# Designed miniproteins, single chains, continued (4), part 89

Each design is a single chain, and the fold is of that chain. pLDDT is the mean over its residues in the fold that is shown.

## One batch from the design tools (miniprotein)

Design m15278
Fold by ESMFold2-Fast:
Structure m15278 (fold): chain A 96 residues (1-96)
Amino acid sequence: MSDAEITAEVLILAGAAAFVSGDYELAVEYFDKAAEAAKDDPLLQGRALEMKGEAYYKLGKYEEAAEAYKKAAELYREAGDEEAAEEAEKKAKEAE
């Protein structure tokens, strides 16, 4: 894996820890940094943005959650993961 992919995975783990602890604002920050670190990996960037959407949803920021899920779905399609794209689109519709 590239250093950027390793950085993104570590940031996803940090964001997940914040999310489990109920610190959804901190989780958004880590997942946002993870998505930036994963910019050259559509599947990993999509996962980071989907997790960011889940954190926004927990914060009651439904518009931001829907936008994050839609971007994740586009990235999953770019990566060829149609199943992940469909699930992200379902989450976006639930946030609307």
Scores: mean pLDDT 87

Design m15279
Fold by ESMFold2-Fast:
Structure m15279 (fold): chain A 67 residues (1-67)
Amino acid sequence: SIKELEEEFYKALENGDFDKAEELIEKLEKEMLKKAKDDIDIGVAELRIAVLKTILKRKKKEEEKRK
């Protein structure tokens, strides 16, 4: 489910597993688009995925700063 994929995404971020987090974003995008019924649903899915990508980028930069 979408909720399980989101939970796995945040666990991957906590563990510093950015490759897995990127894979989970791709799975989330696919599942959200698969369930989209109209252009509004597609737009909402795109916004949610953009937010997750932004969170991932921020976490990657935080790890680079710690290096």
Scores: mean pLDDT 80

Design m15280
Fold by ESMFold2-Fast:
Structure m15280 (fold): chain A 61 residues (1-61)
Amino acid sequence: SAEERYVELLVDIFRKESVGLSPEEIEEARRRVVAQARKLLSPEHVERLERELTEIARERA
């Protein structure tokens, strides 16, 4: 679906842009991405996005 492609795009962008950020910067970026996604995506796709961004943030810790 278009929502699935948009989630994949947001995850890809976050993965690239989170390189070299501090944990605090990563958390702020994650919150901003999720807040923006809530305006455009269904709750199920927002939950998937949150899970994938949380995993990336864990990898950066």
Scores: mean pLDDT 85

Design m15281
Fold by ESMFold2-Fast:
Structure m15281 (fold): chain A 61 residues (1-61)
Amino acid sequence: SRRERLLQILSRAVRRLLEAKGTDILSPEEAARLRATFEANRDASEEEAERAFEALVEELL
């Protein structure tokens, strides 16, 4: 489903961010930004959602 694909994109973004920072825990700021990006892209295409999460990870790194 569209939601399952969005959750997979979110999961990949979270893993990439944690690996790059060398931590197992998201900060409250990182969690809030990931949630906001998820909600903003709820109705977006897979490609749009991937670009949005990629941009967010780049911004947070």
Scores: mean pLDDT 83

Design m15282
Fold by ESMFold2-Fast:
Formats: sequence, C-alpha cells, structure tokens
Structure m15282 (fold): chain A 81 residues (1-81)
Amino acid sequence: MSPEQRAEVQRLAMEGARAFEEGDYEKAVEYYEKALALTPASDHLARGGLYFNLARAYEKLGDHEKAAEYRALSDAHFAAA
C-alpha cells in the first residue's frame, strides 16, 4: 500500500486502541473496521492484528460468536504471514 494509506491504517488502529482503553468498545470496532477496509487482503500480519483487536472488542460487547469468528480469522492470517 502507499505510505499515506499505511499511515492512515496506523492512525485508525491507534484511535481504535485508545477507544478500547477508554471503554468505548463500539468506537473501537468502528476504527478497527475502517483500518481493515484500507488494508490489502494479502497483508496477513496487519489483518491478523486488526482481527485480533476486533475479537477483543466484540468480547467486551458481549458478542461472543463474532469474537470467536474474528479470533479464528486472526489466527489464520498470522499462520499465513
């Protein structure tokens, strides 16, 4: 991806982490999903990290099914990296 696109992904992921730390799990999901949308399907390391963070946020929201799904996606992407 372009340097500008990578910087935006990093910024969105950091805003998501900040929202998560503040207990705003819905906002954390929004930021991580925006970062994921800008991340190429082939960037397994970056996608793995974002899926891991989405799984954690959904656990906090009580959506255990979606959390398990994203955890599996995270593990698959890290295995492919």
Scores: mean pLDDT 86

Design m15283
Fold by ESMFold2-Fast:
Structure m15283 (fold): chain A 93 residues (1-93)
Amino acid sequence: SETDKLIEKAEKLIEEARKLVDEAWQAVRNGDYETARKLVEEARKKVDEAIKLIDEAYQKATTPEQKEKVRELATKAVAVYMDILAVEVEIDL
């Protein structure tokens, strides 16, 4: 279904963003703030795309399973976004 494809794409983007944020924190620990800036910028773009897909999936979700997956993804997206903001604050962005 189209809704399931939106959910899968959003999940993949959130996973990719999480990896980028983890790498950004590693760059911060190494004092490589330039790399951290680039990584968190890329992560932010992926989270923004995921949020748009989550919003579309929410509007199209018809089954309880789809609605639950959308809620879980929204929670994960918020968590990643907060972590992106934490990196940005740490590197004075």
Scores: mean pLDDT 89

Design m15284
Fold by ESMFold2-Fast:
Structure m15284 (fold): chain A 71 residues (1-71)
Amino acid sequence: GQETVTINTEGKTRDEIAEEVTKKFGPVKLVASGGGGENVPVVIFDTEEEAKKEIAKLARGAEGKFFFVKV
């Protein structure tokens, strides 16, 4: 399955964003990101294959979104 939340990534590193996601959803790994900003959608997948399928549907990659997979 997948879960989606919105987070503020302004001024945060990828590691700091991953830590924030980990606190809410457990251990995660970043798969793709399209850059930071305010109110950025974050999608958490149970498997890397689910994440790759959703990313492949995006005509312009992961622009304005972060995709994580549960470890």
Scores: mean pLDDT 73

Design m15285
Fold by ESMFold2-Fast:
Structure m15285 (fold): chain A 56 residues (1-56)
Amino acid sequence: MSEEELEREVLERANELIKELGLEPPKSAEELINSTDPRIRQAALEAIAEMAAELA
């Protein structure tokens, strides 16, 4: 399990949540995490938590 692969899956999950909110999806996980938009940051944290739970 590569960290880059996990990061990609998190980005994909977060993008899905962001699209549901009607927001513009970021281009990368780094941009996602560093976003100043609270809704985007929340989506990223939720995606990370869910992926971390599945990996654990």
Scores: mean pLDDT 73

Design m15286
Fold by ESMFold2-Fast:
Structure m15286 (fold): chain A 55 residues (1-55)
Amino acid sequence: SELEKKIKELQEKNFEYQRKMVEAYKAGDFESAAKYMEKSAEIVREILRLKKEIE
């Protein structure tokens, strides 16, 4: 359950970065959009790593 809580926290953080990425992209701030995309990718990699531990 601690692992499941960590995954949920990471998913919420990922959704926040996804929103920020889209907003930056719409504003023409491609540099910020790219940075948010990279942060989202790091979070997704961590989620996948944690999910592998549950399997």
Scores: mean pLDDT 86

Design m15287
Fold by ESMFold2-Fast:
Structure m15287 (fold): chain A 68 residues (1-68)
Amino acid sequence: SEEAQKLIEKAREHLKAGNPEEAVKYAREAVKIDPDNPEAYHLLAQAYAKLGKTDEAAEAAERYIKNR
C-alpha cells in the first residue's frame, strides 16, 4: 500500500540518519499495515541490529527471507 511504502521510506531515512529507534517505530507500523512486505522486515532487522537487539533482529530477518 502507499501508506506502508511511505512508512518504509521514513524508516529508511531514520536508519540512514542514525536513528534506529525511530526506524523501528516506522518499520513496525509498515508491518501492521502490510505484514507480507519483505522490505519492512528487512529494515526492522537492520534497525534492531543497530540497537543490539540480536534476537529481534534475527526474527525480523527470518520474516524477510520468508516473505521474499
Scores: mean pLDDT 85

Design m15288
Fold by ESMFold2-Fast:
Structure m15288 (fold): chain A 61 residues (1-61)
Amino acid sequence: MSEEAKEAAEKGKAAAIAAADPRAATSYGGMAGQEVAELSGDEKEGKEAGEEITAAGIAAA
């Protein structure tokens, strides 16, 4: 993915993990996924990033 999209994904993942809350993880995943999709121009890439961020946040909770 683009560097901007990668940074958005990493930032979202860190925020979701730091929240340690499954409800917060879903919100962070959705927000970061949409940001990645917009920055990369690829909805699939954004969706995959959002799902990974949500899963990481849930696992941290």
Scores: mean pLDDT 78

Design m15289
Fold by ESMFold2-Fast:
Formats: sequence, structure tokens, C-alpha cells
Structure m15289 (fold): chain A 75 residues (1-75)
Amino acid sequence: MEPTLEQLKRSAERIKRIAEELGLPKEILELAEKAIKEEDPKKALELLKEAMKLLDELAEKQQEFRKKLLEELKK
């Protein structure tokens, strides 16, 4: 099932809201804003996929930083 442009815009608005609330990196916010303004559903979907990929990469980096901080705090 291919999501409609309206569904993609709603998803982008939700991502933007969460990103603003949590103070996520500007890159994620910018991708969400671009997806909201996009008229082509295929391009909007690509922008949302990129935002989700950055969120996944951020989660991995945060886990890695937390591990390194715990190692430093044990000294």
C-alpha cells in the first residue's frame, strides 16, 4: 500500500513536533519540514525515509557515546 501525500505530510508533521520537543538535530527537523512542503508523494516518502535513517543513526551514536562516557567515569 502506497501512502498518500496527505498521510506522508501528517507523518512529517509528527516527526517535526517530536524533533522540536526533544531538541533533536536540526538536520532531522529540516528533512521533516521539506517533506511537509513537498508536493510529490515519492519525494516526500524519500525525505521521510532519510529522516528515519538519521533518527536510527542518532540512536546508535547516543548508545555509543553513553558507553564511552561510562568507561571514562569508571576511571
Scores: mean pLDDT 77

Design m15290
Fold by ESMFold2-Fast:
Structure m15290 (fold): chain A 71 residues (1-71)
Amino acid sequence: SELLERMIARLEAEIAALEAALAAETDPRRRAALQLLLEGARRALEALREGDLERALELIGEGQRRAAAAL
């Protein structure tokens, strides 16, 4: 599936960007939010690798909601 492969590549790039952002961030609340986004993205990547697009989207949404609550 070309769509699945593209989504995996995009999510891998997003994870790399989040890791870089976390390494540069000094504010503890923003660090906590970035860690929650990164956790959600990593779990979503695992779901995509198993072919579960619906679960991946749920995990991204959970990470975003938890990150927003941490700010």
Scores: mean pLDDT 89

Design m15291
Fold by ESMFold2-Fast:
Structure m15291 (fold): chain A 94 residues (1-94)
Amino acid sequence: LVEKVFDEDVEVRIEAVKEAATSPDKEQRLAALKAGAKDPNPEVQRAVIEAAETDPDYEVALEAARTVLKNIDDRELGILAVAASIRVVGKEIE
């Protein structure tokens, strides 16, 4: 699964991020989301932001969102990543 987030095909990488996000293994989700967050393709980065918002572990979600923010060149995706970070923090405090 983690190998697929480095695939040459953008669609394969997007699906790999979405699939990894549903893994019961916290370390597998974290590794895949961080890899996708460093991907230069904005659609892969968007998939990471969406996965981070739905992750039940706030530490995984927060780390993924921070990694996207460091690697994002797209302004609209930057706004989404900030919004996702705020929602993730909100989940922790209910």
Scores: mean pLDDT 70

Design m15292
Fold by ESMFold2-Fast:
Structure m15292 (fold): chain A 86 residues (1-86)
Amino acid sequence: SEEEKEIAKLVENLLKLAEEVKGASPFDRDVAAALIDMAASLIEKYGTSEKQKKAAELLRQASDYIRQGKVDEAIKLLKEALEVLK
């Protein structure tokens, strides 16, 4: 759907952001995590498909991992979200 394509573009941008904050300060990681969490919350509230709901769950997990400094685990989850949205 068009909505799934737009969400995929958003997740691609969040993936790039996560890659950029690898090795960054805790503050920069918290900002990245907050942006991912906001995206997940919006998809959960307004998303209607199972693909959208699963992508949001993966984004929430990715946000938690980034806050923990586990950026590689977060990147893996963001890539999985993109696969779900295909």
Scores: mean pLDDT 84

Design m15293
Fold by ESMFold2-Fast:
Structure m15293 (fold): chain A 73 residues (1-73)
Amino acid sequence: VEELLERARRLGEEAVEAARAGDLERALALLREAERLAQEALEEARAAGDEEAIRRLREAVGELGRRYAEALA
């Protein structure tokens, strides 16, 4: 879970940077990959009953979404 979460966060940060640079095509591709990894991490955390990992995943996804929206504005 932690490894998938960290990979998703890195891709999400790259997506935000690409959006800020105006490379929206790259930003969307990176964001989609980050979402895929986050979903895998969430399913793994749910299967393990890891409430702390689920909470951290939800927070990370929410933060990334806000930052991405701000970068596009």
Scores: mean pLDDT 77

Design m15294
Fold by ESMFold2-Fast:
Structure m15294 (fold): chain A 55 residues (1-55)
Amino acid sequence: AEEAARAAREAARELGLPESLARAIGGQAKKDTEEGVPAEEAARRAREGARQAAA
């Protein structure tokens, strides 16, 4: 959960997204892992969301 959230926030920052959006993406990744989504899959979804937001 925590690792997925960190990876998601880092990906969002690398794409130049605002910190508030990076937190939202990290929070979603944490929620996904708490609901049983593997950390790797949650991180992948977060990275995809960050790319879509940056486009």
Scores: mean pLDDT 73

Design m15295
Fold by ESMFold2-Fast:
Structure m15295 (fold): chain A 91 residues (1-91)
Amino acid sequence: SELVEEAATILRKAADLLAENPSDPLAQGVAELAIATMIAVARSQGKEDIAKVLEETGDRLLALAQAGATPEEIRRVADEGISRLKEAAEK
């Protein structure tokens, strides 16, 4: 699914941005906006399962970044979210 591929790309880029810019509120804002935009796209296409995975994963990524989590933890949560996106697309 094109939407799942785009969503996975956005989660990976957001996680990398957050991991590379620890405790940077601007990086956090950019990541949040990118994920929120993808959630809106998923909802506009009636893909609520995809939107929910993005929302839950995005919330976790932002919480970890705000708490000063390691790059490894941030990227692991993004990988888990990407796996869940692929599973949601197959149902």
Scores: mean pLDDT 87

Design m15296
Fold by ESMFold2-Fast:
Structure m15296 (fold): chain A 64 residues (1-64)
Amino acid sequence: SLEEVRELLEELGRKYGVSPEVVERALRLMLEGRTDEGGVLLMLKGGVPVEEVQRVARLGEEVL
């Protein structure tokens, strides 16, 4: 569900120091089908590893 994607993004935000505002922007991009742009945002603003970005992308494809 959308809630599962939000929760995962919030966990990654806490773990890698991404602000809640950036997490919300990444979620919005994923909801618009712009998952690659959301992933790049997480990597550039928080240093989120590619493997974690790929995990979020897969979850988004399954539940969004």
Scores: mean pLDDT 79

Design m15297
Fold by ESMFold2-Fast:
Structure m15297 (fold): chain A 78 residues (1-78)
Amino acid sequence: MDELIKEAVEAARKGDMEKTFELLQKAADEAIERGADPQRVARLLTAAYISAVGAILEGRYDEAAKDVETILKELKEM
Protein backbone atom coordinates (compact mmCIF):
# COMPACT_ATOMS: atom_id res chain seq x y z
CA MET A 1 0.00 0.00 0.00
CA ASP A 2 2.78 2.52 0.87
CA GLU A 3 4.32 2.35 -2.64
CA LEU A 4 0.85 2.76 -4.18
CA ILE A 5 0.20 5.86 -2.03
CA LYS A 6 3.56 7.35 -3.08
CA GLU A 7 2.93 6.64 -6.79
CA ALA A 8 -0.61 8.08 -6.68
CA VAL A 9 0.55 11.24 -4.87
CA GLU A 10 3.31 11.75 -7.48
CA ALA A 11 0.81 11.22 -10.34
CA ALA A 12 -1.61 13.79 -8.85
CA ARG A 13 1.26 16.26 -8.29
CA LYS A 14 2.13 15.96 -12.01
CA GLY A 15 -1.52 16.47 -13.02
CA ASP A 16 -1.79 12.94 -14.45
CA MET A 17 -5.53 12.39 -13.90
CA GLU A 18 -5.66 9.00 -15.67
CA LYS A 19 -2.88 7.41 -13.59
CA THR A 20 -4.16 9.03 -10.37
CA PHE A 21 -7.63 7.51 -10.90
CA GLU A 22 -6.21 4.08 -11.83
CA LEU A 23 -4.19 4.03 -8.58
CA LEU A 24 -7.17 5.24 -6.51
CA GLN A 25 -9.26 2.41 -7.98
CA LYS A 26 -6.47 -0.11 -7.25
CA ALA A 27 -6.32 1.09 -3.61
CA ALA A 28 -10.12 0.78 -3.34
CA ASP A 29 -10.01 -2.78 -4.72
CA GLU A 30 -7.25 -3.72 -2.23
CA ALA A 31 -9.30 -2.25 0.66
CA ILE A 32 -12.35 -4.33 -0.36
CA GLU A 33 -10.14 -7.46 -0.58
CA ARG A 34 -9.04 -6.75 3.05
CA GLY A 35 -12.71 -6.72 4.16
CA ALA A 36 -13.55 -3.01 3.97
CA ASP A 37 -17.22 -2.05 3.46
CA PRO A 38 -17.69 -1.60 -0.32
CA GLN A 39 -20.22 1.23 0.20
CA ARG A 40 -17.82 3.14 2.46
CA VAL A 41 -14.98 2.56 -0.04
CA ALA A 42 -17.20 3.82 -2.90
CA ARG A 43 -18.03 7.00 -0.90
CA LEU A 44 -14.33 7.74 -0.26
CA LEU A 45 -13.41 7.01 -3.89
CA THR A 46 -16.17 9.31 -5.22
CA ALA A 47 -15.06 12.14 -2.90
CA ALA A 48 -11.44 11.64 -4.04
CA TYR A 49 -12.40 11.81 -7.74
CA ILE A 50 -14.44 15.00 -7.24
CA SER A 51 -11.74 16.80 -5.17
CA ALA A 52 -8.78 15.60 -7.27
CA VAL A 53 -10.46 16.43 -10.62
CA GLY A 54 -11.36 19.93 -9.40
CA ALA A 55 -7.87 20.61 -8.08
CA ILE A 56 -6.08 19.26 -11.19
CA LEU A 57 -8.35 21.20 -13.59
CA GLU A 58 -7.58 24.39 -11.61
CA GLY A 59 -3.82 23.65 -11.71
CA ARG A 60 -3.75 23.06 -7.93
CA TYR A 61 -1.59 19.93 -8.18
CA ASP A 62 -0.17 20.13 -4.63
CA GLU A 63 -3.74 20.30 -3.25
CA ALA A 64 -4.76 17.34 -5.44
CA ALA A 65 -1.73 15.38 -4.14
CA LYS A 66 -2.69 16.12 -0.50
CA ASP A 67 -6.33 15.11 -1.10
CA VAL A 68 -5.24 11.84 -2.76
CA GLU A 69 -2.79 11.07 0.10
CA THR A 70 -5.51 11.68 2.73
CA ILE A 71 -8.03 9.37 1.02
CA LEU A 72 -5.45 6.62 0.40
CA LYS A 73 -4.38 6.72 4.06
CA GLU A 74 -8.05 6.31 5.06
CA LEU A 75 -8.38 3.33 2.66
CA LYS A 76 -5.18 1.79 4.12
CA GLU A 77 -6.65 2.02 7.68
CA MET A 78 -9.83 0.18 6.60
Scores: mean pLDDT 80

Design m15298
Fold by ESMFold2-Fast:
Structure m15298 (fold): chain A 57 residues (1-57)
Amino acid sequence: SREEAERLVKEADKALAEGNYDEAKRLLKQALYSALAADDNEMAAEIGKRLAKVLKE
């Protein structure tokens, strides 16, 4: 769901602030799947962009 995707993004942001990049990647992938399941293509694109940046770290 969209709400679930939003919560997972917030948890990923906390993981990034703590330097836990592996946990952030895991949470962002879950958020992406939740956004796609909700047919929220705009949120899915934004999460995908965030995930791509974390993967470069």
Scores: mean pLDDT 81

Design m15299
Fold by ESMFold2-Fast:
Structure m15299 (fold): chain A 98 residues (1-98)
Amino acid sequence: GALVNELKNLISRLETLEEKSTNPIVKQLAAQLVALAKKALDALEKGEISEAQAQQIIDNLKVALAALEEANLSSNPNKLIGLSLQALGDILDAESLL
């Protein structure tokens, strides 16, 4: 359904970010988001989580991805650190739902 397609699109965007980023923190966090998104997709396809739980995970993954995309473009070290920590928080929140 729509949520499966959205998770697949998020995985593709995260894999692209992991591949293209030269920042080791962004690469590591993107890899964690890929693993989490794949786990959420598997759980959703097996009926192990509800569509409401999947939507909440997707929302957290989208916020984390946006923060990491902004971090990856930043030349400001403080902004990079702050956005990376925000992304880590969103990853941990999403993991708590699985």
Scores: mean pLDDT 84

Design m15300
Fold by ESMFold2-Fast:
Structure m15300 (fold): chain A 67 residues (1-67)
Amino acid sequence: SEARAARLTEEAVEALRRAAEAIAAGDLEAARRHLEEARRLAEELGALDPERAAALLGGVEELEARL
């Protein structure tokens, strides 16, 4: 459903934001946890909206490269 896709997108974006904040703070353990959550949410979104999921997974990969 679109409502579920929107919810998963919002949760994944929030997880990415928290990961970026953790990286900036030097908390690599917290950063990894938030990136794992963002990846899980993006993978779940992939069944509903593969284009949004691909964009979010790109965001995960970009932040993982900063670890």
Scores: mean pLDDT 89

Design m15301
Fold by ESMFold2-Fast:
Structure m15301 (fold): chain A 60 residues (1-60)
Amino acid sequence: SSRLERLREVIRENRRAAEEMRRLAEENKDDPLKKGLLELVAGGSETVAEIIERRRRELE
């Protein structure tokens, strides 16, 4: 189903974004505010991926 394929793509995109933000946070470890904001964004992207993954499983 194209709908399920789109959900899988959005999940992958959000997980990749979280990984990238965590990498950037580690690169900015000497700037606590910037690191904290990047970690917050990473957590948000992870949460979105989890919510969509739960919904995707319901639609199988």
Scores: mean pLDDT 84

Design m15302
Fold by ESMFold2-Fast:
Structure m15302 (fold): chain A 71 residues (1-71)
Amino acid sequence: MKEIDEALGRMYLALGDQFYKKGNYEEALEAYRKGAELGSAEAAEALARLAKEIGNEELAEEAKRLAEELR
């Protein structure tokens, strides 16, 4: 159901934000990726931003496109 996927996407976004705040960027990337896969545009935007911050331009561009598609 879309509602369950949206709730899970928000949960992974929040989890990613917690890892990002602690400086655990690898765990933050994984959580944001899961949220984006579940259809969270916000998680895809967070994934793109973090990927760019750590120098992964390819992942940043892919996540940016995904965020645009999910809006």
Scores: mean pLDDT 81

Design m15303
Fold by ESMFold2-Fast:
Structure m15303 (fold): chain A 64 residues (1-64)
Amino acid sequence: MKIIAVGGGDTLESATEAAQRAVEELGADGYVALAGASSEQARQTALEVGRRTGALGGLVSGKR
């Protein structure tokens, strides 16, 4: 399984687009989203990228 880490800034939309593009361009089976002002936004980012790419999502909040 190829896992990549991506950061996309502090907004859900920015993080989602960055992660989706990285997964698609690098052909990863999974990813770690590094963004969001909170753990909830990081979680939503992971779910949204997973929906769009089908890759396994992981998340890491930028801040707590």
Scores: mean pLDDT 58

Design m15304
Fold by ESMFold2-Fast:
Structure m15304 (fold): chain A 69 residues (1-69)
Amino acid sequence: GPSLEEILRLIGEILRLIGEIEDLRREIERLRADPNADEERLRELERRLEELERRLKELMEELKKLEEE
């Protein structure tokens, strides 16, 4: 079965990504509230958010597989 160290490392990576996603969501909401916000900057951040959310889903699926092993 998977080692405790491998599970904890994966959880640590997931928690870091969640933090990055939350920070990015806050920045996006701040920019959406600002009528002078750069629309291109907003689009770049939204794309980055989608990439991070996809990576988070991949890691959570990996964690699920480790629980099943």
Scores: mean pLDDT 83

Design m15305
Fold by ESMFold2-Fast:
Structure m15305 (fold): chain A 100 residues (1-100)
Amino acid sequence: APDPENVARGDRYADRVREATELAAKSAKTPEAKQELLQLGDRYADAVRSAVANGDREAAIAVIEGLKEFIERMAKEGLVDPESAKKAIEELDRVIAEIR
């Protein structure tokens, strides 16, 4: 079984990943873009939770980096506000720094 301390950390980081994605999703220009961001945020949060619970810091960081790239792409395509995307990415960078 995973270390209980790693499980607790995984849950906290997963919640922060979800909150960062919700911040970007609130600025989404279409219902479809909002739904895609929220669904992807949930999947990435679950992947971060699992990776951290198993002590796999590199896998957790790689997942968050992928989410950052997706949010940045959506901002460049005009699907979310650049400022909301920037704030979401800054929070994801803080999570990466804490996992390292």
Scores: mean pLDDT 89

Design m15306
Fold by ESMFold2-Fast:
Structure m15306 (fold): chain A 96 residues (1-96)
Amino acid sequence: MLSDEEAFDAAVTIEAAVAITLMKQGRIDEAVEFLERALKRAREKYPDHPAVADLLATLGIAYYEKGEKEKARQYFEEALRIDPDNPLARKALEEL
């Protein structure tokens, strides 16, 4: 049986994967809306959990795909404030 925190981490992993799939389909605005709702729910339950950093980093990618590079950078920086070892946010900021 998954703990509440393990279930939370699994749910966030699925939410990030759904958003990436939407982005691959060119549905960037839908991915942003989905991620913003997922992030709101995640922050209400475990605001400092590393999974929140994954949602922030994925949202950063979505804004980058929209051409909003400054907003994307802010999301990657916020992800690293929660989880300094987040591989997605680290790589994105090194390539910006």
Scores: mean pLDDT 84

Design m15307
Fold by ESMFold2-Fast:
Structure m15307 (fold): chain A 100 residues (1-100)
Amino acid sequence: MKIDPEKLEAEITTALALMLIAVARNIVKRDPSPEAIREAVELGEKAAQLAKDSGSPEALRTVAEGLRDLADMLESLGTPEAQEAAKRVRELADELEKQA
């Protein structure tokens, strides 16, 4: 198999972005505090930026899907802070899908 450096870089960036989303979900799952929710949104924003910077349509779509899963989790908490955070994360996912 020939290693394509550009494809490998996009795959690494996607994996890192998904890892940030997984960390965000794990933080909120352990502690659904307003501070943890804020940190989860910041991680989601970083994941979205990594996807945008990659320029890869596949990375944009995959990270958007991960962000929607995070948004669904945040909505399930039922707090005002979590609902606002879920809306923000869903808006990030929508932006990525439009760029893909």
Scores: mean pLDDT 84

Design m15308
Fold by ESMFold2-Fast:
Structure m15308 (fold): chain A 60 residues (1-60)
Amino acid sequence: DAAKQAVRDALREAGRALTVAELAELTGLPQSTVSRALKELVAAGEAVREGTRYALARPA
């Protein structure tokens, strides 16, 4: 899934929690597409939601 890969890459590169809007800007994807990809990544345990932001489910 290209959208999930792009979101993972953006989160890894940023090294911090990002909003859906920030991820959409960094990936060039619509916010709806980013939101879907984030939902799937969270369900898979690959990402965590921190309030309005999302980060990779990785130790520092």
Scores: mean pLDDT 79

Design m15309
Fold by ESMFold2-Fast:
Structure m15309 (fold): chain A 63 residues (1-63)
Amino acid sequence: SGETLVALAGKVDAALAAQLAAAIEARDLERVSTLVRETSGRLSPEEAEELEKAALRLHIELL
């Protein structure tokens, strides 16, 4: 599920959250990876770890 990724991105920027949600719906894994990296750099260390774990789970789900 991409809900955790979108929620964490929303803590940083609503536009980032919208872009990430669109990329997830499109199954654009390259775009998702780019946006996750951008979001991670703008979160606290604890939130960045949660984002990384959610991204890994999404990759497994989309295989």
Scores: mean pLDDT 81

Design m15310
Fold by ESMFold2-Fast:
Structure m15310 (fold): chain A 60 residues (1-60)
Amino acid sequence: MVARVKEDFEKIDDSTLTLKKGDIVEIEKIINENTALAKSLVTGETGLVPLELLEVVKVL
């Protein structure tokens, strides 16, 4: 599943991703209602991302 980042986000710790508005990420797993494990298609890094920052654009 592919999602677009809605606004800039700086990582809080080593488990989270730094993201920029407009970046495309692949959602690997939904952890809970607020958090997903995602891979940045820009940097190739994998980490936790707040679901509220993601707009789903297509299923992979």
Scores: mean pLDDT 78

Design m15311
Fold by ESMFold2-Fast:
Structure m15311 (fold): chain A 79 residues (1-79)
Amino acid sequence: SEHRALAEAHLAKAREALAAGDREAARRHLAEAARHAALTLPGGGEEAARLLEEAVRAYAAGDYEKAEELGREALRLIE
């Protein structure tokens, strides 16, 4: 629950950073979201962390739409 809340909070901060044009902050917050998702639940947490790591890679490649989609999928798995 705490790690889920932190993953959601960091994903929200990543979206705010993207809107502000702060790409480095967005990448850092996506990485933190992945870290917290991995600690959520054995089954859901591992898959959510994998999707958030893919979101970080998509963001680094400039595919912001894919990064946002993967982030949303990850959060659905940890509920």
Scores: mean pLDDT 73

Design m15312
Fold by ESMFold2-Fast:
Structure m15312 (fold): chain A 61 residues (1-61)
Amino acid sequence: AVPALTEAQVRAAVEELRRRYGIPEELAERILAELTRLVRDGDYAAAQLALDITRQELEAA
């Protein structure tokens, strides 16, 4: 089961991606906005999947 995500946890995860992979602030803000919306909608599975896919794409680049 996917645990519930908070907006604070999503913000922390995006900030980690920004620092680790050096993504631009504008891209980080777009990722944060999308993940925050999914969390607010209660779609924790989609938020976690989107975060995992983003991390994999940045790692592969």
Scores: mean pLDDT 79

Design m15313
Fold by ESMFold2-Fast:
Structure m15313 (fold): chain A 82 residues (1-82)
Amino acid sequence: SNSDIINQISSITRQATQAIINNDYSTFQQYANQLIQIGNQLNVTQAVDLVQQGIKQMQSDPSKARNLIDQSTNIMIDHINA
């Protein structure tokens, strides 16, 4: 269901955000890749691009990476709710 997908996205995003706050970049990348898979299944190219940018920024600017993941998640959830 749509609610199941939204709950999955929210859970993955929370785990990714927690990993980057803890400077656990390998765990962040694992969860970020799960968001990329979901974004591709939803055909939300903009959200996928933001997650990929987050992965590139995760070590140099972890705050930017976190913001990019949050933006991507919002776009995916808005798409599902449209």
Scores: mean pLDDT 89

Design m15315
Fold by ESMFold2-Fast:
Structure m15315 (fold): chain A 62 residues (1-62)
Amino acid sequence: MEKLREEAKKLIEQGEEAEKKGDLRTASEKYLEAGMLFMKLGELEEANELFQKAADLRKKAQ
């Protein structure tokens, strides 16, 4: 469980960096992966926020 939380945090940071670079597709993928890890951790509210962010970025990317 601890390792999953660390991985999720790292994925969020990678998503933020991708957004700053304008790579919205990569950012979306990173947030989606982080959301899935939060689902496994039972943190459904954080997972849902990340899924929504990923969906919004995907819509902007294409």
Scores: mean pLDDT 82

